# Ledger of designs, part 1: designed miniproteins, single chains, continued (2)

No score or structure here was measured in a lab: all are predicted.

Each design is a single chain, and the fold is of that chain. pLDDT is the mean over its residues in the fold that is shown.

## One batch from the design tools (miniprotein)

Design m4001
Fold by ESMFold2-Fast:
Structure m4001 (fold): chain A 84 residues (1-84)
Amino acid sequence: SMAKELKSRQSLEESSKEDLKQIEEWAKKEGKEEELKEIKEKLLKKGHKSDVELAVSLLLELAVKRALERERERREEEEREELL
């Protein structure tokens, strides 16, 4: 595997992969997958700094919304389990 543990940016990239995967799954459910993809494309191209910060901000908002959505699903599943 091509792992560069000596570089902090590489470690952050690996840590972010799981977060991005979770956000992608949530985005599919909400129908925002295309928007997320466009943001990722801009990040790969290293566009303007404002674009990167906007992407980070969007990812943070999506992550927060994903957490809220997951909590909602968890509560609904618990109610269904109690009824069974």
Scores: mean pLDDT 59

Design m4002
Fold by ESMFold2-Fast:
Structure m4002 (fold): chain A 70 residues (1-70)
Amino acid sequence: MSVNELARQAVAAIEAGDAAAGREYVDRLLEASPDKTVALALLHDLAETARRAGNEEMAAYIEARRREVE
């Protein structure tokens, strides 16, 4: 699965309120992404998506993962 496909799956899980699937796709996205800059940009966008969807649990998880990558 490509990094872009993993990001799309993460968005779908976040919008569906599936925190378990959302965490799995975020973690797989980080494992699949060799470029730290690209990974950080995708995590930033996913955290914003989670906040807009009202999914504060996923927003917090993604922000924690982003801090670990930085």
Scores: mean pLDDT 82

Design m4003
Fold by ESMFold2-Fast:
Structure m4003 (fold): chain A 77 residues (1-77)
Amino acid sequence: PLTLTPEQEREVWEALAEIGVAVLKITAENSDVSVEELKRDAERLIASLRAQGAPDEVLERFKEEADKIIEEVEKKR
């Protein structure tokens, strides 16, 4: 199995969260997906990361960034 230090594990989770945020942003900018669908996608990504053991701090930052993307979409629509 892959054995990571706690610091390396945190960096991996932060990178995965950044990828998730990028996916949400690209989806928001390049599709007619509804605000409700974006909210569901964000919640599913958070739930998936949590189930896999992501630290609460990483989950909180991901949620903050996802909420900003959703707010920007709501303002434009």
Scores: mean pLDDT 78

Design m4004
Fold by ESMFold2-Fast:
Structure m4004 (fold): chain A 75 residues (1-75)
Amino acid sequence: EKEEALELSRRVQAALDAMENGDPETQGQAAAELEATMPRFLELLDSISEEDLPEKVRRLLKMAEGGRAGARALA
């Protein structure tokens, strides 16, 4: 389970890199990969420590959490 989570985190990292540095076609393919990968990755997120996640994946999760917490604090 942890090995699967680590492998999925690497795939998410690669897709995020492709979205930042790729051409529009590559970015579209990377977005599709993220849509396919993210549901399973989120299911396994509790099986992996945050420190074991790639930097871009950790930043993505932190922004999502921070945005949600910020919206609640301002409501």
Scores: mean pLDDT 69

Design m4005
Fold by ESMFold2-Fast:
Structure m4005 (fold): chain A 82 residues (1-82)
Amino acid sequence: HMEELAQRLIDLTDKALKEAKEAYRKGKENPELQKHYQLLVESAANRARALASLATRMGLKDAADYSIKAQEEAEKLLEELK
């Protein structure tokens, strides 16, 4: 049961990171929409942070670490988009 919950949180984190990477790509291709895509990447980073917090509260160490790493990657993409 706990393993299934950890996997669900990881899956949601993967979805958030994928959305961040896609928004980053589109932002680079559309300079006039930079602010819009920056907000989308920031939204994805915030979702990863929320998932990390939830995983930590539930004692799911691996899922928490995974979500923290995804948050860091999304934040790096946000900085590179500027």
Scores: mean pLDDT 85

Design m4006
Fold by ESMFold2-Fast:
Structure m4006 (fold): chain A 100 residues (1-100)
Amino acid sequence: ALALADAAIDRARELLREAVEVARAAGNRDLALEIEEGIGLLGIARGLARITGDALYALKLALKILKRLLELAREAGADEVVELIEKAIEILEKAIEELK
């Protein structure tokens, strides 16, 4: 359970790092900063899973963070960033389903 959550959160963080580079290349510095903060928050969620042993709780927290970033990316009209965040959300949702 924790190994699945760790892997899912790490893959989501990789996709968010790609989204940061896309946002920066487009000149959307504010969106890039929000996504970088989201990467940090996903790291905190992973840490909470390890402390509490609650992988499902950590995945649900990570999903809430990604959904907020998705809203910001859509408001910015950053279609490529939206696509990367949607892929990250799908990974977390699949991990949640695997854990019941």
Scores: mean pLDDT 87

Design m4007
Fold by ESMFold2-Fast:
Order: structure tokens, then C-alpha cells, then sequence
Structure m4007 (fold): chain A 91 residues (1-91)
């Protein structure tokens, strides 16, 4: 009984996370629109580094930590986006 409810709760939480992820994506898109082109360039560089890390079999977390160490203004946004994407589609 309680295990079935725990699975339902987990699925409801995952659905909530998916909706929150979608809303946060829209919110971030709106923020990116209000940002300068320089901030958009930082996001593109972050995307390229993440792609390269995946090619080398590195974890996404390592790239995010590097962005934070480099003082990238978009590092918190990238961390949120990729963390939620990795959690959302998990079967």
C-alpha cells in the first residue's frame, strides 16, 4: 500500500518537476531575451563545453563547476537547466 503511494508520489513529483522545468525554461528564455548579447554568448559557450564533455565521457557537473569557478554569470542558470533535464526524463 504505502510503496504504491510512494511510487505515485514520485511520479507526481516528476510531473511537477517537468512542469516547473518547462516554466523555468520559459522564465529563463524571457530572462535571456532581456539579457545582453554577451550573456547569450556565455550560454552558447556553456552549451559547447557540455557537448564536448559528453563526447569525452565527462560528467555535466564538472563543466558546471568549471563555469562557476570561471565566474560565468550564467553558471547558475545552466546548472538549473541541466539538473532538471537529467532528473525529468529519467525512467
Amino acid sequence: MSEDELERRRREEEERRRREEQERRDFLDEQVRSLTPEHEKYLEEARKRLEEALRRGRSIEEVIVRLQVEGSPVAPMVAKLYRERLEGPQP
Scores: mean pLDDT 65

Design m4008
Fold by ESMFold2-Fast:
Structure m4008 (fold): chain A 99 residues (1-99)
Amino acid sequence: MLSKEELLERIREIFKEIIALIKEMTGNEEDVEVLERWFELLLERAKQASHEQLELLLRETEKTLNTLKELKKTDPEKAKELLKDLVESARKSLELAAK
């Protein structure tokens, strides 16, 4: 079982890989900035999360990253669509968090 600090570090590294994918595949600086701000907010909130909540977040983020990596190889246009959906979801979540 990973420690809370090890879970947070793995989640941070996954977020970095997702950001790297959007930079490589879309080149859209505004989309990158939206995701970076959303991931920073998620990491701040995660510091107060339980071990169980962090394990769930790690599993979900790993699943997202693995799906993106496989789609990049098999269907890069679908990977770009999924990244665009992720950015739009992040933007809406940031707007809600600003209230």
Scores: mean pLDDT 83

Design m4009
Fold by ESMFold2-Fast:
Structure m4009 (fold): chain A 63 residues (1-63)
Amino acid sequence: MREEAVRRLAELFGLDPEDEGLLLAMAQLARRELNLTDVTIDEASFADGRALARLLEAYEAHR
């Protein structure tokens, strides 16, 4: 789950999936823009991937 969510976010943002620091920063920015107060995007969320999957779904729906 984590690896797939990270790859999908990298593709969505046009970034390298191995650049987790930049992906984390972009994911945090997207969370704020979408006002997802029920989702926390941090290092732990990146390790698990669950919050990233939720963010990805919300971002794609809000396009």
Scores: mean pLDDT 70

Design m4010
Fold by ESMFold2-Fast:
Structure m4010 (fold): chain A 78 residues (1-78)
Amino acid sequence: DSALKKYEQGDEVTARIQLEGLAASGNVDAQVKLGEFYYSNKNYDQSIRYYQRALSLDPDNTRARVNLDRALDEKSKL
C-alpha cells in the first residue's frame, strides 16, 4: 500500500524497489504495477511477464488480464 502510494506520487525509484519486494512476496497489485511500469517504458516483454505472474496467483484479476491483452497487442505491432 505505502509503496503503491509513493509510485503514484512520482517517487518511482524508491517505489519500484519496494514494489519489487512486494511482487517477490506474491503481492498481485505490486506485480500489476510493475507490469504497468514496464509497459510505460515500452518494455512489453517484461510487462507481459509481470501480468502473467499476477494472473498465475489471481486468475480472475481483470486489471492484469486487460493490461496483458493491451501489452500483447502493442508487441504484435512491432
Scores: mean pLDDT 78

Design m4011
Fold by ESMFold2-Fast:
Structure m4011 (fold): chain A 52 residues (1-52)
Amino acid sequence: MSSEEAARWAGIKLLAMEENWTVVEKKLADGSTEVTLIDKAGNVVDKLVLKS
């Protein structure tokens, strides 16, 4: 994971904690991780792919 990706992931974790969003992590076949952010109403707020 690049330093920029690590900073982005840290920011997303803080935002999810503040907004009480659900974070769903899915490991992909290529070794990357798909992260889906879901709000309290069940709406998908964002999706991103983090490389190892």
Scores: mean pLDDT 76

Design m4012
Fold by ESMFold2-Fast:
Structure m4012 (fold): chain A 55 residues (1-55)
Amino acid sequence: MSAEELGRKAAEGLRQIAEALGRPHLAAASDRVAELAREGGSREEVLAVLQEAGL
């Protein structure tokens, strides 16, 4: 999976989980991942954000 695909799918997944569970930490992580995906951030950067969020 490309870094762009990974970032976009991860952001959407985190947003859905944040909305379902009402967890602000996941919402913040989703915003950061979405920004990285829009800017063409690296796969490593996306994974680092997910790991910091406990995912």
Scores: mean pLDDT 71

Design m4013
Fold by ESMFold2-Fast:
Structure m4013 (fold): chain A 79 residues (1-79)
Amino acid sequence: MTIIETTLIVEDPEATKEKAKEIAEELKKVEGVLEARAQVVNGKIAVTILAESEEAAEKAIKTLEEKGYKISKRTITPL
């Protein structure tokens, strides 16, 4: 099984540590997500997801988009 690392930048004018934690917790609930982390960096939220497949990574991204988050950058790297 190949682990997929996905890095996202979430655009939010009120990027806070609380919102970053909320994003990470929501991502952890997605089937096939092994780990999720979110940090506030320069007024944006940088999100790192480790998923068991590319399909799981895509589901995680769609979960954030469905919740109204704006995603500006996506980088998907197989480990």
Scores: mean pLDDT 79

Design m4014
Fold by ESMFold2-Fast:
Structure m4014 (fold): chain A 96 residues (1-96)
Amino acid sequence: MEEEILARLKEFIEKLKDPSKWDEVLREVQELAEKGEPFGKAAALAIYAAVNDLSEEELRKRAKELGFSDEQIEAMLELYRIVKKKLDELNKKLKE
């Protein structure tokens, strides 16, 4: 069960390395989170934190309160860092 969430988070991280897949990946995460699926909730929380400029410490705290394991939280932080970096790259291209 924990292994399934971690594996899916790692797959999403790999998909996010391809900018052409961003719309597909974000849509899938939103749909799964709305269905209450644990992976969808984990991915949605990491993306929410990156988009709303929450600290890594705040993300760790919220994930722990939701019952995610330390290994799952580390994968969520990796996703958070990738999303934040891609948002910065996108903002630079659109504004400058």
Scores: mean pLDDT 75

Design m4015
Fold by ESMFold2-Fast:
Structure m4015 (fold): chain A 98 residues (1-98)
Amino acid sequence: SEFEKLVEELRKRREEEPDPMKQAELLRDLALLDSLRERGASEEKLAELARAILEGASDKELAELLREHAESEEELLLAEIYLELAEAREKVRKKQEE
């Protein structure tokens, strides 16, 4: 499937990524895709999310995609977690720049 090919590309990108922080972000995003698949997310949604991750989407952009295509309360919760993570990271950055 297209989704499986995109996931394979993401796994290869993570293995080739020299930045350990970016490797950790890719691992997190791969875990998100696996979780959504196990919960029955549509292949169309999974492929769209995987493409966005490959294109370097931010946590906020991923949260908006999750929210737009949410079919369950669990998916809405995942979108909220990603949004809260993005806000927390911005708050930490702001404090470090003060």
Scores: mean pLDDT 74

Design m4016
Fold by ESMFold2-Fast:
Structure m4016 (fold): chain A 80 residues (1-80)
Amino acid sequence: VSDENAEMAAESFVEELEEEVELSEEEREIIKNIVKEALKRGKGDVDKFLEIMKELLEKNKEKLSPEAYELIMKKLNSLL
């Protein structure tokens, strides 16, 4: 995945979350960076992407509201 494609996917993911939950600017940046990192490290493997996303979300859960964390986990589980 190219850096540009990862950036676009991360921005799209954050915009989808903002339809359902209010995110702070700090939360937006954290979530965007998590998605970008997971896409780059996942290399097109959906299972790897989901594993890395969950790992990075756990590392950053103290920086996210419970509502944002729960919504992201729900969205990831729906990508099966």
Scores: mean pLDDT 79

Design m4017
Fold by ESMFold2-Fast:
Structure m4017 (fold): chain A 88 residues (1-88)
Amino acid sequence: SDIEEAIKNYVKGEAKNKDVITGLYTAKKLGYSDDQITLSLIEGSYSLSKMGFIYDKEGYEKYLKEAEKWYEEHKDEVDEILERIKAE
């Protein structure tokens, strides 16, 4: 599924603009710190840094809230996919 592909891309450090919300919440769920997520986005997906949330706290908090809302809407699917990826 598109969700599974987005999660795998983020875990590999290959997240793209369309994967931002999925990737942010997946990274938080995997236990990455906000600093680690920010560095991963800069190093793995330069285009994501241009979204503005990396430049300031308020922008980051906005995207994090959007990621949390997206996760709540897809929780069962995301949790199942994460368990499979962790088993690989």
Scores: mean pLDDT 54

Design m4018
Fold by ESMFold2-Fast:
Structure m4018 (fold): chain A 79 residues (1-79)
Amino acid sequence: FSREAAQTLVDKASPQQLAKITNASQTVLDDSADVDQAIETLKELLKSLGVDVSSWSKEEIREISQNFLKLLEERERRL
């Protein structure tokens, strides 16, 4: 599920949304003071792209963040 949601973010997000998702994902993985705000930002962006995250935990958001960054890096290496 987290991989499929991450793929949807990579494929459907605009360049502006990709930048916001990347920054929020990095903040979540760094577990910094801003992590709670970054989680809310990611949930809002995921809902706007049609991914239901209403029941998702902090750990599930962390997993999608990790998978998203990995998929984005893989895509950039192909281009």
Scores: mean pLDDT 74

Design m4019
Fold by ESMFold2-Fast:
Structure m4019 (fold): chain A 90 residues (1-90)
Amino acid sequence: SSKAEAIFKSLLIGILQVLLGLSEEEAQELLDSFESLEKALEYLRKQGVPEELLKLLEDIINGKNLDNNAEQLILKLIEIKESKQKSRSG
């Protein structure tokens, strides 16, 4: 697998955990079930993942600014996770 593909898969697991509430195991199983990276992106879009994050993933697949795009996506996931913690039950 390419470096871009490896980074994409790692970040996709993070998105599935943070945005969809999947465990690492569930996220890995779902990732392994996709026939292509394009199918993974389509699934995320249907789940309501923000287009900004989908664009970052698309740029990563295309080998564009890998380090910068990965960092931006990680920071955005941290923001989303903190936002969810502020809205926690109880």
Scores: mean pLDDT 80

Design m4020
Fold by ESMFold2-Fast:
Structure m4020 (fold): chain A 95 residues (1-95)
Amino acid sequence: SITRLILEAGALVTLAQMLLYLAKKEKDVEVRENMIKKATELYEEAQRLIDEVEKHRDQLTPQQQAELDAVRRDLATVKEDIENLKKEVEEMKKQ
């Protein structure tokens, strides 16, 4: 169901956010890099699910559209955090 796909994507985004929060506090470069990699995998799966739901956007209820738009906003934030943390890891490797 569409509702299940939106909920699953939301759960994956939440897990990615948790990993990125932990990665920001991690001092070991290799451990941090692995956390970012796992968060990226979760982000990509959530994006895949949301892209599938978007194919049916015109058939969604207003509530489902609002939930979809909320997950999309959270995905944009997660993408930005991933790119910023990847940049920080590359700088840490130079030190």
Scores: mean pLDDT 89

Design m4021
Fold by ESMFold2-Fast:
Structure m4021 (fold): chain A 73 residues (1-73)
Amino acid sequence: MKEEIYKILLKFIEEAEKLEYNKELNEEIIKVLKKLDEEEREELVELMGEIAEKVRNGESIEKIKEYVKKKLE
């Protein structure tokens, strides 16, 4: 589960940097959310919000990836 979440968040970071809508990624995110309980969904949504904020603030993509990895460990 955590590895699947990490891979999806990596794709989310890359798409957020490009400012592109990715239908396939959105469908993958929805599939993962359906496998999670309410608490796990809240944690993932919060982490996605933090990622979006960091990308908007111009933080290094490498630092954002490292932050996400630490949060999922």
Scores: mean pLDDT 75

Design m4022
Fold by ESMFold2-Fast:
Order: structure tokens, then sequence, then C-alpha cells
Structure m4022 (fold): chain A 55 residues (1-55)
């Protein structure tokens, strides 16, 4: 099953800031920058990182 953006965001919120940073770095390094799915997931990870840093 393909998770929704909301489901992905909810799962990412359970991760620590350090884990989210590692995932963002990994996606940026190994993900295809032209792939819409990779870009969407990376954007959600960055949004959750910003939310956690603002708290």
Amino acid sequence: MIPSDEEIRAQLRTLSLAQLQVWADWLERHGDPSNPRTQRVLAVVREVIAEKEAE
C-alpha cells in the first residue's frame, strides 16, 4: 500500500530530529532529484524537521 502524505508525515513525527536529518541527507544524496516521489518525500521530511526545530 502506498502511504498518503499525511501517513508519511505522522510516521516521520515519531522519529528523532537526528534520524530525520540522516534520512534527509540520504534522500538528497541517493534520491533522483527529478523524481516527483523522491522530491515529495524529501519535502515532507524537511517540513517535519522544521516543525521539530521550532518546538
Scores: mean pLDDT 75

Design m4023
Fold by ESMFold2-Fast:
Structure m4023 (fold): chain A 87 residues (1-87)
Amino acid sequence: MEIEVEVEVSAGSPEEARQAADDVIYALQKAVIEAEKKGLSKKVRLTVRYRDGRPHPLVEEAARQAAEALKKAGYDVEVRFEPLPRP
């Protein structure tokens, strides 16, 4: 059984992007702690959804850093962004 984490964020402003980054990190940490208490596998799938379809580098960097920290702790981590950033 895998740990699935879904976070819906708004990143249409620098303020919202900062809050969204914090929300992503918090949700991932909370889900991992909960899963460890239940003896779930060290596999994590994180999906970040942008309400207004506005991806933000700050949110992407926060998700990447959180995923990297978990990988160093022995987790397999998959990160998805919806909608995907496009030119």
Scores: mean pLDDT 76

Design m4024
Fold by ESMFold2-Fast:
Structure m4024 (fold): chain A 66 residues (1-66)
Amino acid sequence: TAGARGGKAAAEAKTLGHARSAGGEAADSNRFEGNEEGARYGELAAKAKTLEEAQRYGELAAIASG
């Protein structure tokens, strides 16, 4: 799904900005699909203060999305 793709992109991102952007896309896609858990993790990735934090939440968003 688009939510899983966004979460994976955030988890694999090499910069904080890229990870946050991908996390936001994962949040929007999961929200559109009605997946509240995936949307929440995507939002946390988008708000992350460190690359490690963004990657961790991105991975959780991808897992929650399927």
Scores: mean pLDDT 80

Design m4025
Fold by ESMFold2-Fast:
Parts: structure tokens; sequence; C-alpha cells
Structure m4025 (fold): chain A 55 residues (1-55)
């Protein structure tokens, strides 16, 4: 699904840009942000697979 491509691209770009803007990020905070982005990607993929099977 094209919507998933856009979400994946934007989520990665936004997360990376936010992390790059922080000169002294807390390692735990960085890990949380990365984990959150990965979870969003995983959820989007799961939803896409669910919808694709029903399509």
Amino acid sequence: SSAIDELLSKASEEGLKLLASNKNPDPLEVARVVGRVLRIIGDALEEGLRLEKEE
C-alpha cells in the first residue's frame, strides 16, 4: 500500500531529524524514541498486511 510507504518514509525522516537536532540526548530517551518509531512501523506493516488480505 502506497500509504504505508509514505508513513514509513515520514516516520523515519522525522525521527532521524529530531535525534540529529539534539547535541546531548539522554541515551535512554534516544532508545525510547527509536523504539517508538520501530513500533509505529511494525503497527503500520501489521495493519497493511491485515487490509491487504481483505482486499
Scores: mean pLDDT 69

Design m4026
Fold by ESMFold2-Fast:
Structure m4026 (fold): chain A 90 residues (1-90)
Amino acid sequence: SEVHEALEEAKEALRELAEEEPELKGIVDHLIENLDYAMKEKDKEQLIELVEGVAETLRKLAELSKNEEIKERLEELAERLEELAEKMKK
């Protein structure tokens, strides 16, 4: 699904952030766990809430990042997840 693909891309971007900025690893690891829960969520309404929460956290991490390429990628992924959440609402 598009949601699963976007969440996997977010996990990859987060892993790169943790490698470049180890001080953010704790926040990154917590968010990756939330992404894993979202990908296993079977209830549509709960999945929407989880995806929206992930997008908000990605935007906050983008503001904290010192790497411009990672920052832009996190912002693009947040926007994509927000759009997918809206599409899921019908």
Scores: mean pLDDT 81

Design m4027
Fold by ESMFold2-Fast:
Structure m4027 (fold): chain A 78 residues (1-78)
Amino acid sequence: MSEKMREELEKLPEEKHEEYEKALTAYGIGQVYEKEGDYKSAAHAYEVALKLLEKLFGPDHPKVKEVREKLEKVKSKL
């Protein structure tokens, strides 16, 4: 885990830590599927990550924008 990710996890209430970890896991799974050319599975994983991050930080947060850009990229290949 990067220093920045750890620092943000520490700032979230403990009850939101599980949701943040789930979002990061979904994002990582999406990146693996994208690299393998499975754009349908990548899109699904990024949608899960996006939904969780929007719930945690709101739709206009920089992290949410990053995941949304990834989702748009893989969806353009479907």
Scores: mean pLDDT 77

Design m4028
Fold by ESMFold2-Fast:
Structure m4028 (fold): chain A 95 residues (1-95)
Amino acid sequence: SERERMRELAEELMERYGLSEEQRRIVFEALERFGLRSEEEVRALVRLVRLRGRAPTAEEVEEEIEMIRKWDKMIEDVSRWLAEKTGKPFSYFYK
């Protein structure tokens, strides 16, 4: 059921970000083609299809995973800084 879990995650992300029917087709075709089994790979795939409107290469997926990791760390660091400066809890700013 790992493939089912990845497909469900892709569906949730596509709905959240408002992907078109054509972009959704590209995501599902790429998901099957690359055999993606990690949440990071699925998130990178959905983001790249949204931005580029085409199937990404394996190299583009790897680069996007690195960018997502850097962005998530930056959001976490900023959220901690805001919590410290405002006196509000960290969970108020971080998802």
Scores: mean pLDDT 79

Design m4029
Fold by ESMFold2-Fast:
Structure m4029 (fold): chain A 94 residues (1-94)
Amino acid sequence: MVKMVPLLSEEEAIRIAREALNSYLVFGEEKITIDLPSGYTVEAEVEQESPTVFRITLTAYDKEGNKLGSGVLRVDLATGTITLESEVIKKPVE
């Protein structure tokens, strides 16, 4: 009976993944934290699987620091493909 809505759209998840990958490639940062306007936070962790393939794990936390869920994106620089491999992270509403 609790209604659930997407916390992150697919487009927002892809944007965060791109920012995490750029941070990894430019600064060597394997992990970044992004604050959302809603007060939720998203932690993005980059793992290199091959010279051109990167796995980016997004983990969302609520305002209290509780884990809401995780999503995974795969970025293939050789093909230019970004794939969301898991469900969009959801949050409860009313």
Scores: mean pLDDT 73

Design m4030
Fold by ESMFold2-Fast:
Structure m4030 (fold): chain A 89 residues (1-89)
Amino acid sequence: DEEVELLDEIIREIVTEILEKKGRVSEEDLLEAMRAVRANIENELISKEELEEILKRIKEELEKKGYEVEMAEVEVNGEKLPIVKAKKK
């Protein structure tokens, strides 16, 4: 489903943007989180709440690296999806 694939792409884009914001984060943890999200979405097992939990885990890793992180929502095809925004403090 293109809508499910779009959600996965959004997650990848967010993670990529975080990595590009003048700093390094544990790539292994981020890739593992992205793969878990993708696998669950493909199997239609992941809920919006589970996605938010994964993003919170990413937030914790970024905060450990000294980043200022916030949870937000983006509207895609009329649905609000949780996202993470981060910047070096």
Scores: mean pLDDT 54

Design m4031
Fold by ESMFold2-Fast:
Structure m4031 (fold): chain A 83 residues (1-83)
Amino acid sequence: MSPAEQKFADLREEIRALVLELFPQLADDPAMLERLVRLTIEILYNKYSDEDWNGPNRREILEAAILAAARELEEEGRALPAP
C-alpha cells in the first residue's frame, strides 16, 4: 500500500472510531455509519487542507466535521441519535 493510501485508510478508521464514540447507536446501522464517515471525509477534503487536520487541532477539526456531516444527514430527513 502506498503512503497516501495508508494515510487515507488510517484517517478513515480514526473517523469511524470517533463517529462510534459520538454516536454509539450507529454500530447497529452500518449503512448510516458508512454514509456519515464518507460525508465527514468529503467535508474534511473540501473545507480543510491536510495541514489543518494534521496539526495540533486534529481532534477538534475531526469532531467538528463529524457534527457537520451529522447535521447535513438530519437536514436530508435522516434521523441520527443525539451524541
Scores: mean pLDDT 73

Design m4032
Fold by ESMFold2-Fast:
Structure m4032 (fold): chain A 84 residues (1-84)
Amino acid sequence: SPAPKVYLPKSARVGDVVTVTATTGGVTDTITLKVYKDGKLVAEKTETGPFLQLTFVPTEPGTYTAVATNSAGNTGSATFTVLP
């Protein structure tokens, strides 16, 4: 399976509903998506299928990193900024 692709808004604000999308193209792959701020896990979701959507509300401004891993061991990541 190809590496997961992670789709994020370019930026968000504290209190916004942020949707993170991860895709692999593998219909039988399990996707695990984790969102971090300053090394702290703030949201995670795991689903089977070619895509996964995770929704969360950031409570702190700063840089957030989303990491998607599929059951084949391939990883993709993306970073975005949350404004006050």
Scores: mean pLDDT 82

Design m4033
Fold by ESMFold2-Fast:
Structure m4033 (fold): chain A 61 residues (1-61)
Amino acid sequence: NREKLLSLPEVRRAIFSLMINKGLSLEQAEKELLREAGGDLSRPALLAASRKILEKYGIPE
């Protein structure tokens, strides 16, 4: 699961945004991303969820 999530640069940026801007742990950030994706692990769903997270919480520095 983690390998697939971290294979996409947009997903990594979204996770980093959740960790830095929202203060979540890596595990909590992964769960939040999956929640935003509706539990769908497809690439389009993960990319859409990642873009929504980056729009909502901002790009990490």
Scores: mean pLDDT 78

Design m4034
Fold by ESMFold2-Fast:
Order: structure tokens, then sequence, then C-alpha cells
Structure m4034 (fold): chain A 64 residues (1-64)
């Protein structure tokens, strides 16, 4: 739903912000790729880490 997508966007941006605080020299981006999934990309120098997270996984990481 639209509400679930907005929640994904907000939680994805919150995780992006938390990771940016933890890794200030890294470039961190979040992208909602569908109605249930966010892709997080962390780039530091020549290293790039990507992870896809569901709404439930985002809530577990950020709220517990």
Amino acid sequence: SEEERERLERLGKLLEKKLSMKYPDATITSEVIDDETVKITVTLGDETITKTLTLEELEKILLS
C-alpha cells in the first residue's frame, strides 16, 4: 500500500542517516525498489556493500 511504501522510505532514510553517522567518510544511499523492499548501498573508497531489506527487517534493525 501507499502507507507501507512511505514507511519503507522513512525507515530506509533513517537507516541511511544512522549509517552516515557511523561511517562519516562513506557514501550511503537508500532506494525503495518495490513496495516491500529497500536497497542500501555503502561505498567507502573502492569498497561497495549492497543489501536489500524488507520492512520487517528494517523495523527489527531500527526499532529493537
Scores: mean pLDDT 80

Design m4035
Fold by ESMFold2-Fast:
Structure m4035 (fold): chain A 63 residues (1-63)
Amino acid sequence: MAEIARGALEAVEEGAKAGASDDGVGGTAATMLSLSHEERDRYRKKSVEEILEELRRIAEYLE
């Protein structure tokens, strides 16, 4: 069970890294036009961080 939580953590980390690499519309904070898209990504990452926190707790609980 903890193994699945660990896999999910890795997948999320990879996704976040890929998103940050996008130097297009979603990757640059300097582009006001991408604020809407970037804000969505930030809110999504915030939700993901909450999930990561829960997964971390579960992984620790399971050992």
Scores: mean pLDDT 56

Design m4036
Fold by ESMFold2-Fast:
Structure m4036 (fold): chain A 74 residues (1-74)
Amino acid sequence: MELSEEENRLVQELLEYVQRAIERLSAEGDEEGVRELQRVHDEFLGRLGEVRSREELEALVEETRRRVEEILAR
């Protein structure tokens, strides 16, 4: 899969968002939340290799963002 400039930007923005969420929970001492976010990050990267269309990429980004938001809302 070859990412366009816009698709690459979506991926980078999501990865930065997840990384900031991990840093925040780590600073708060939420070790369980950090582990869950690391799994979300790893699963996203694994699934990213399987993406074949922009629509699939956008759906994956949206799904991953919602999972992060659910973890942060606890």
Scores: mean pLDDT 83

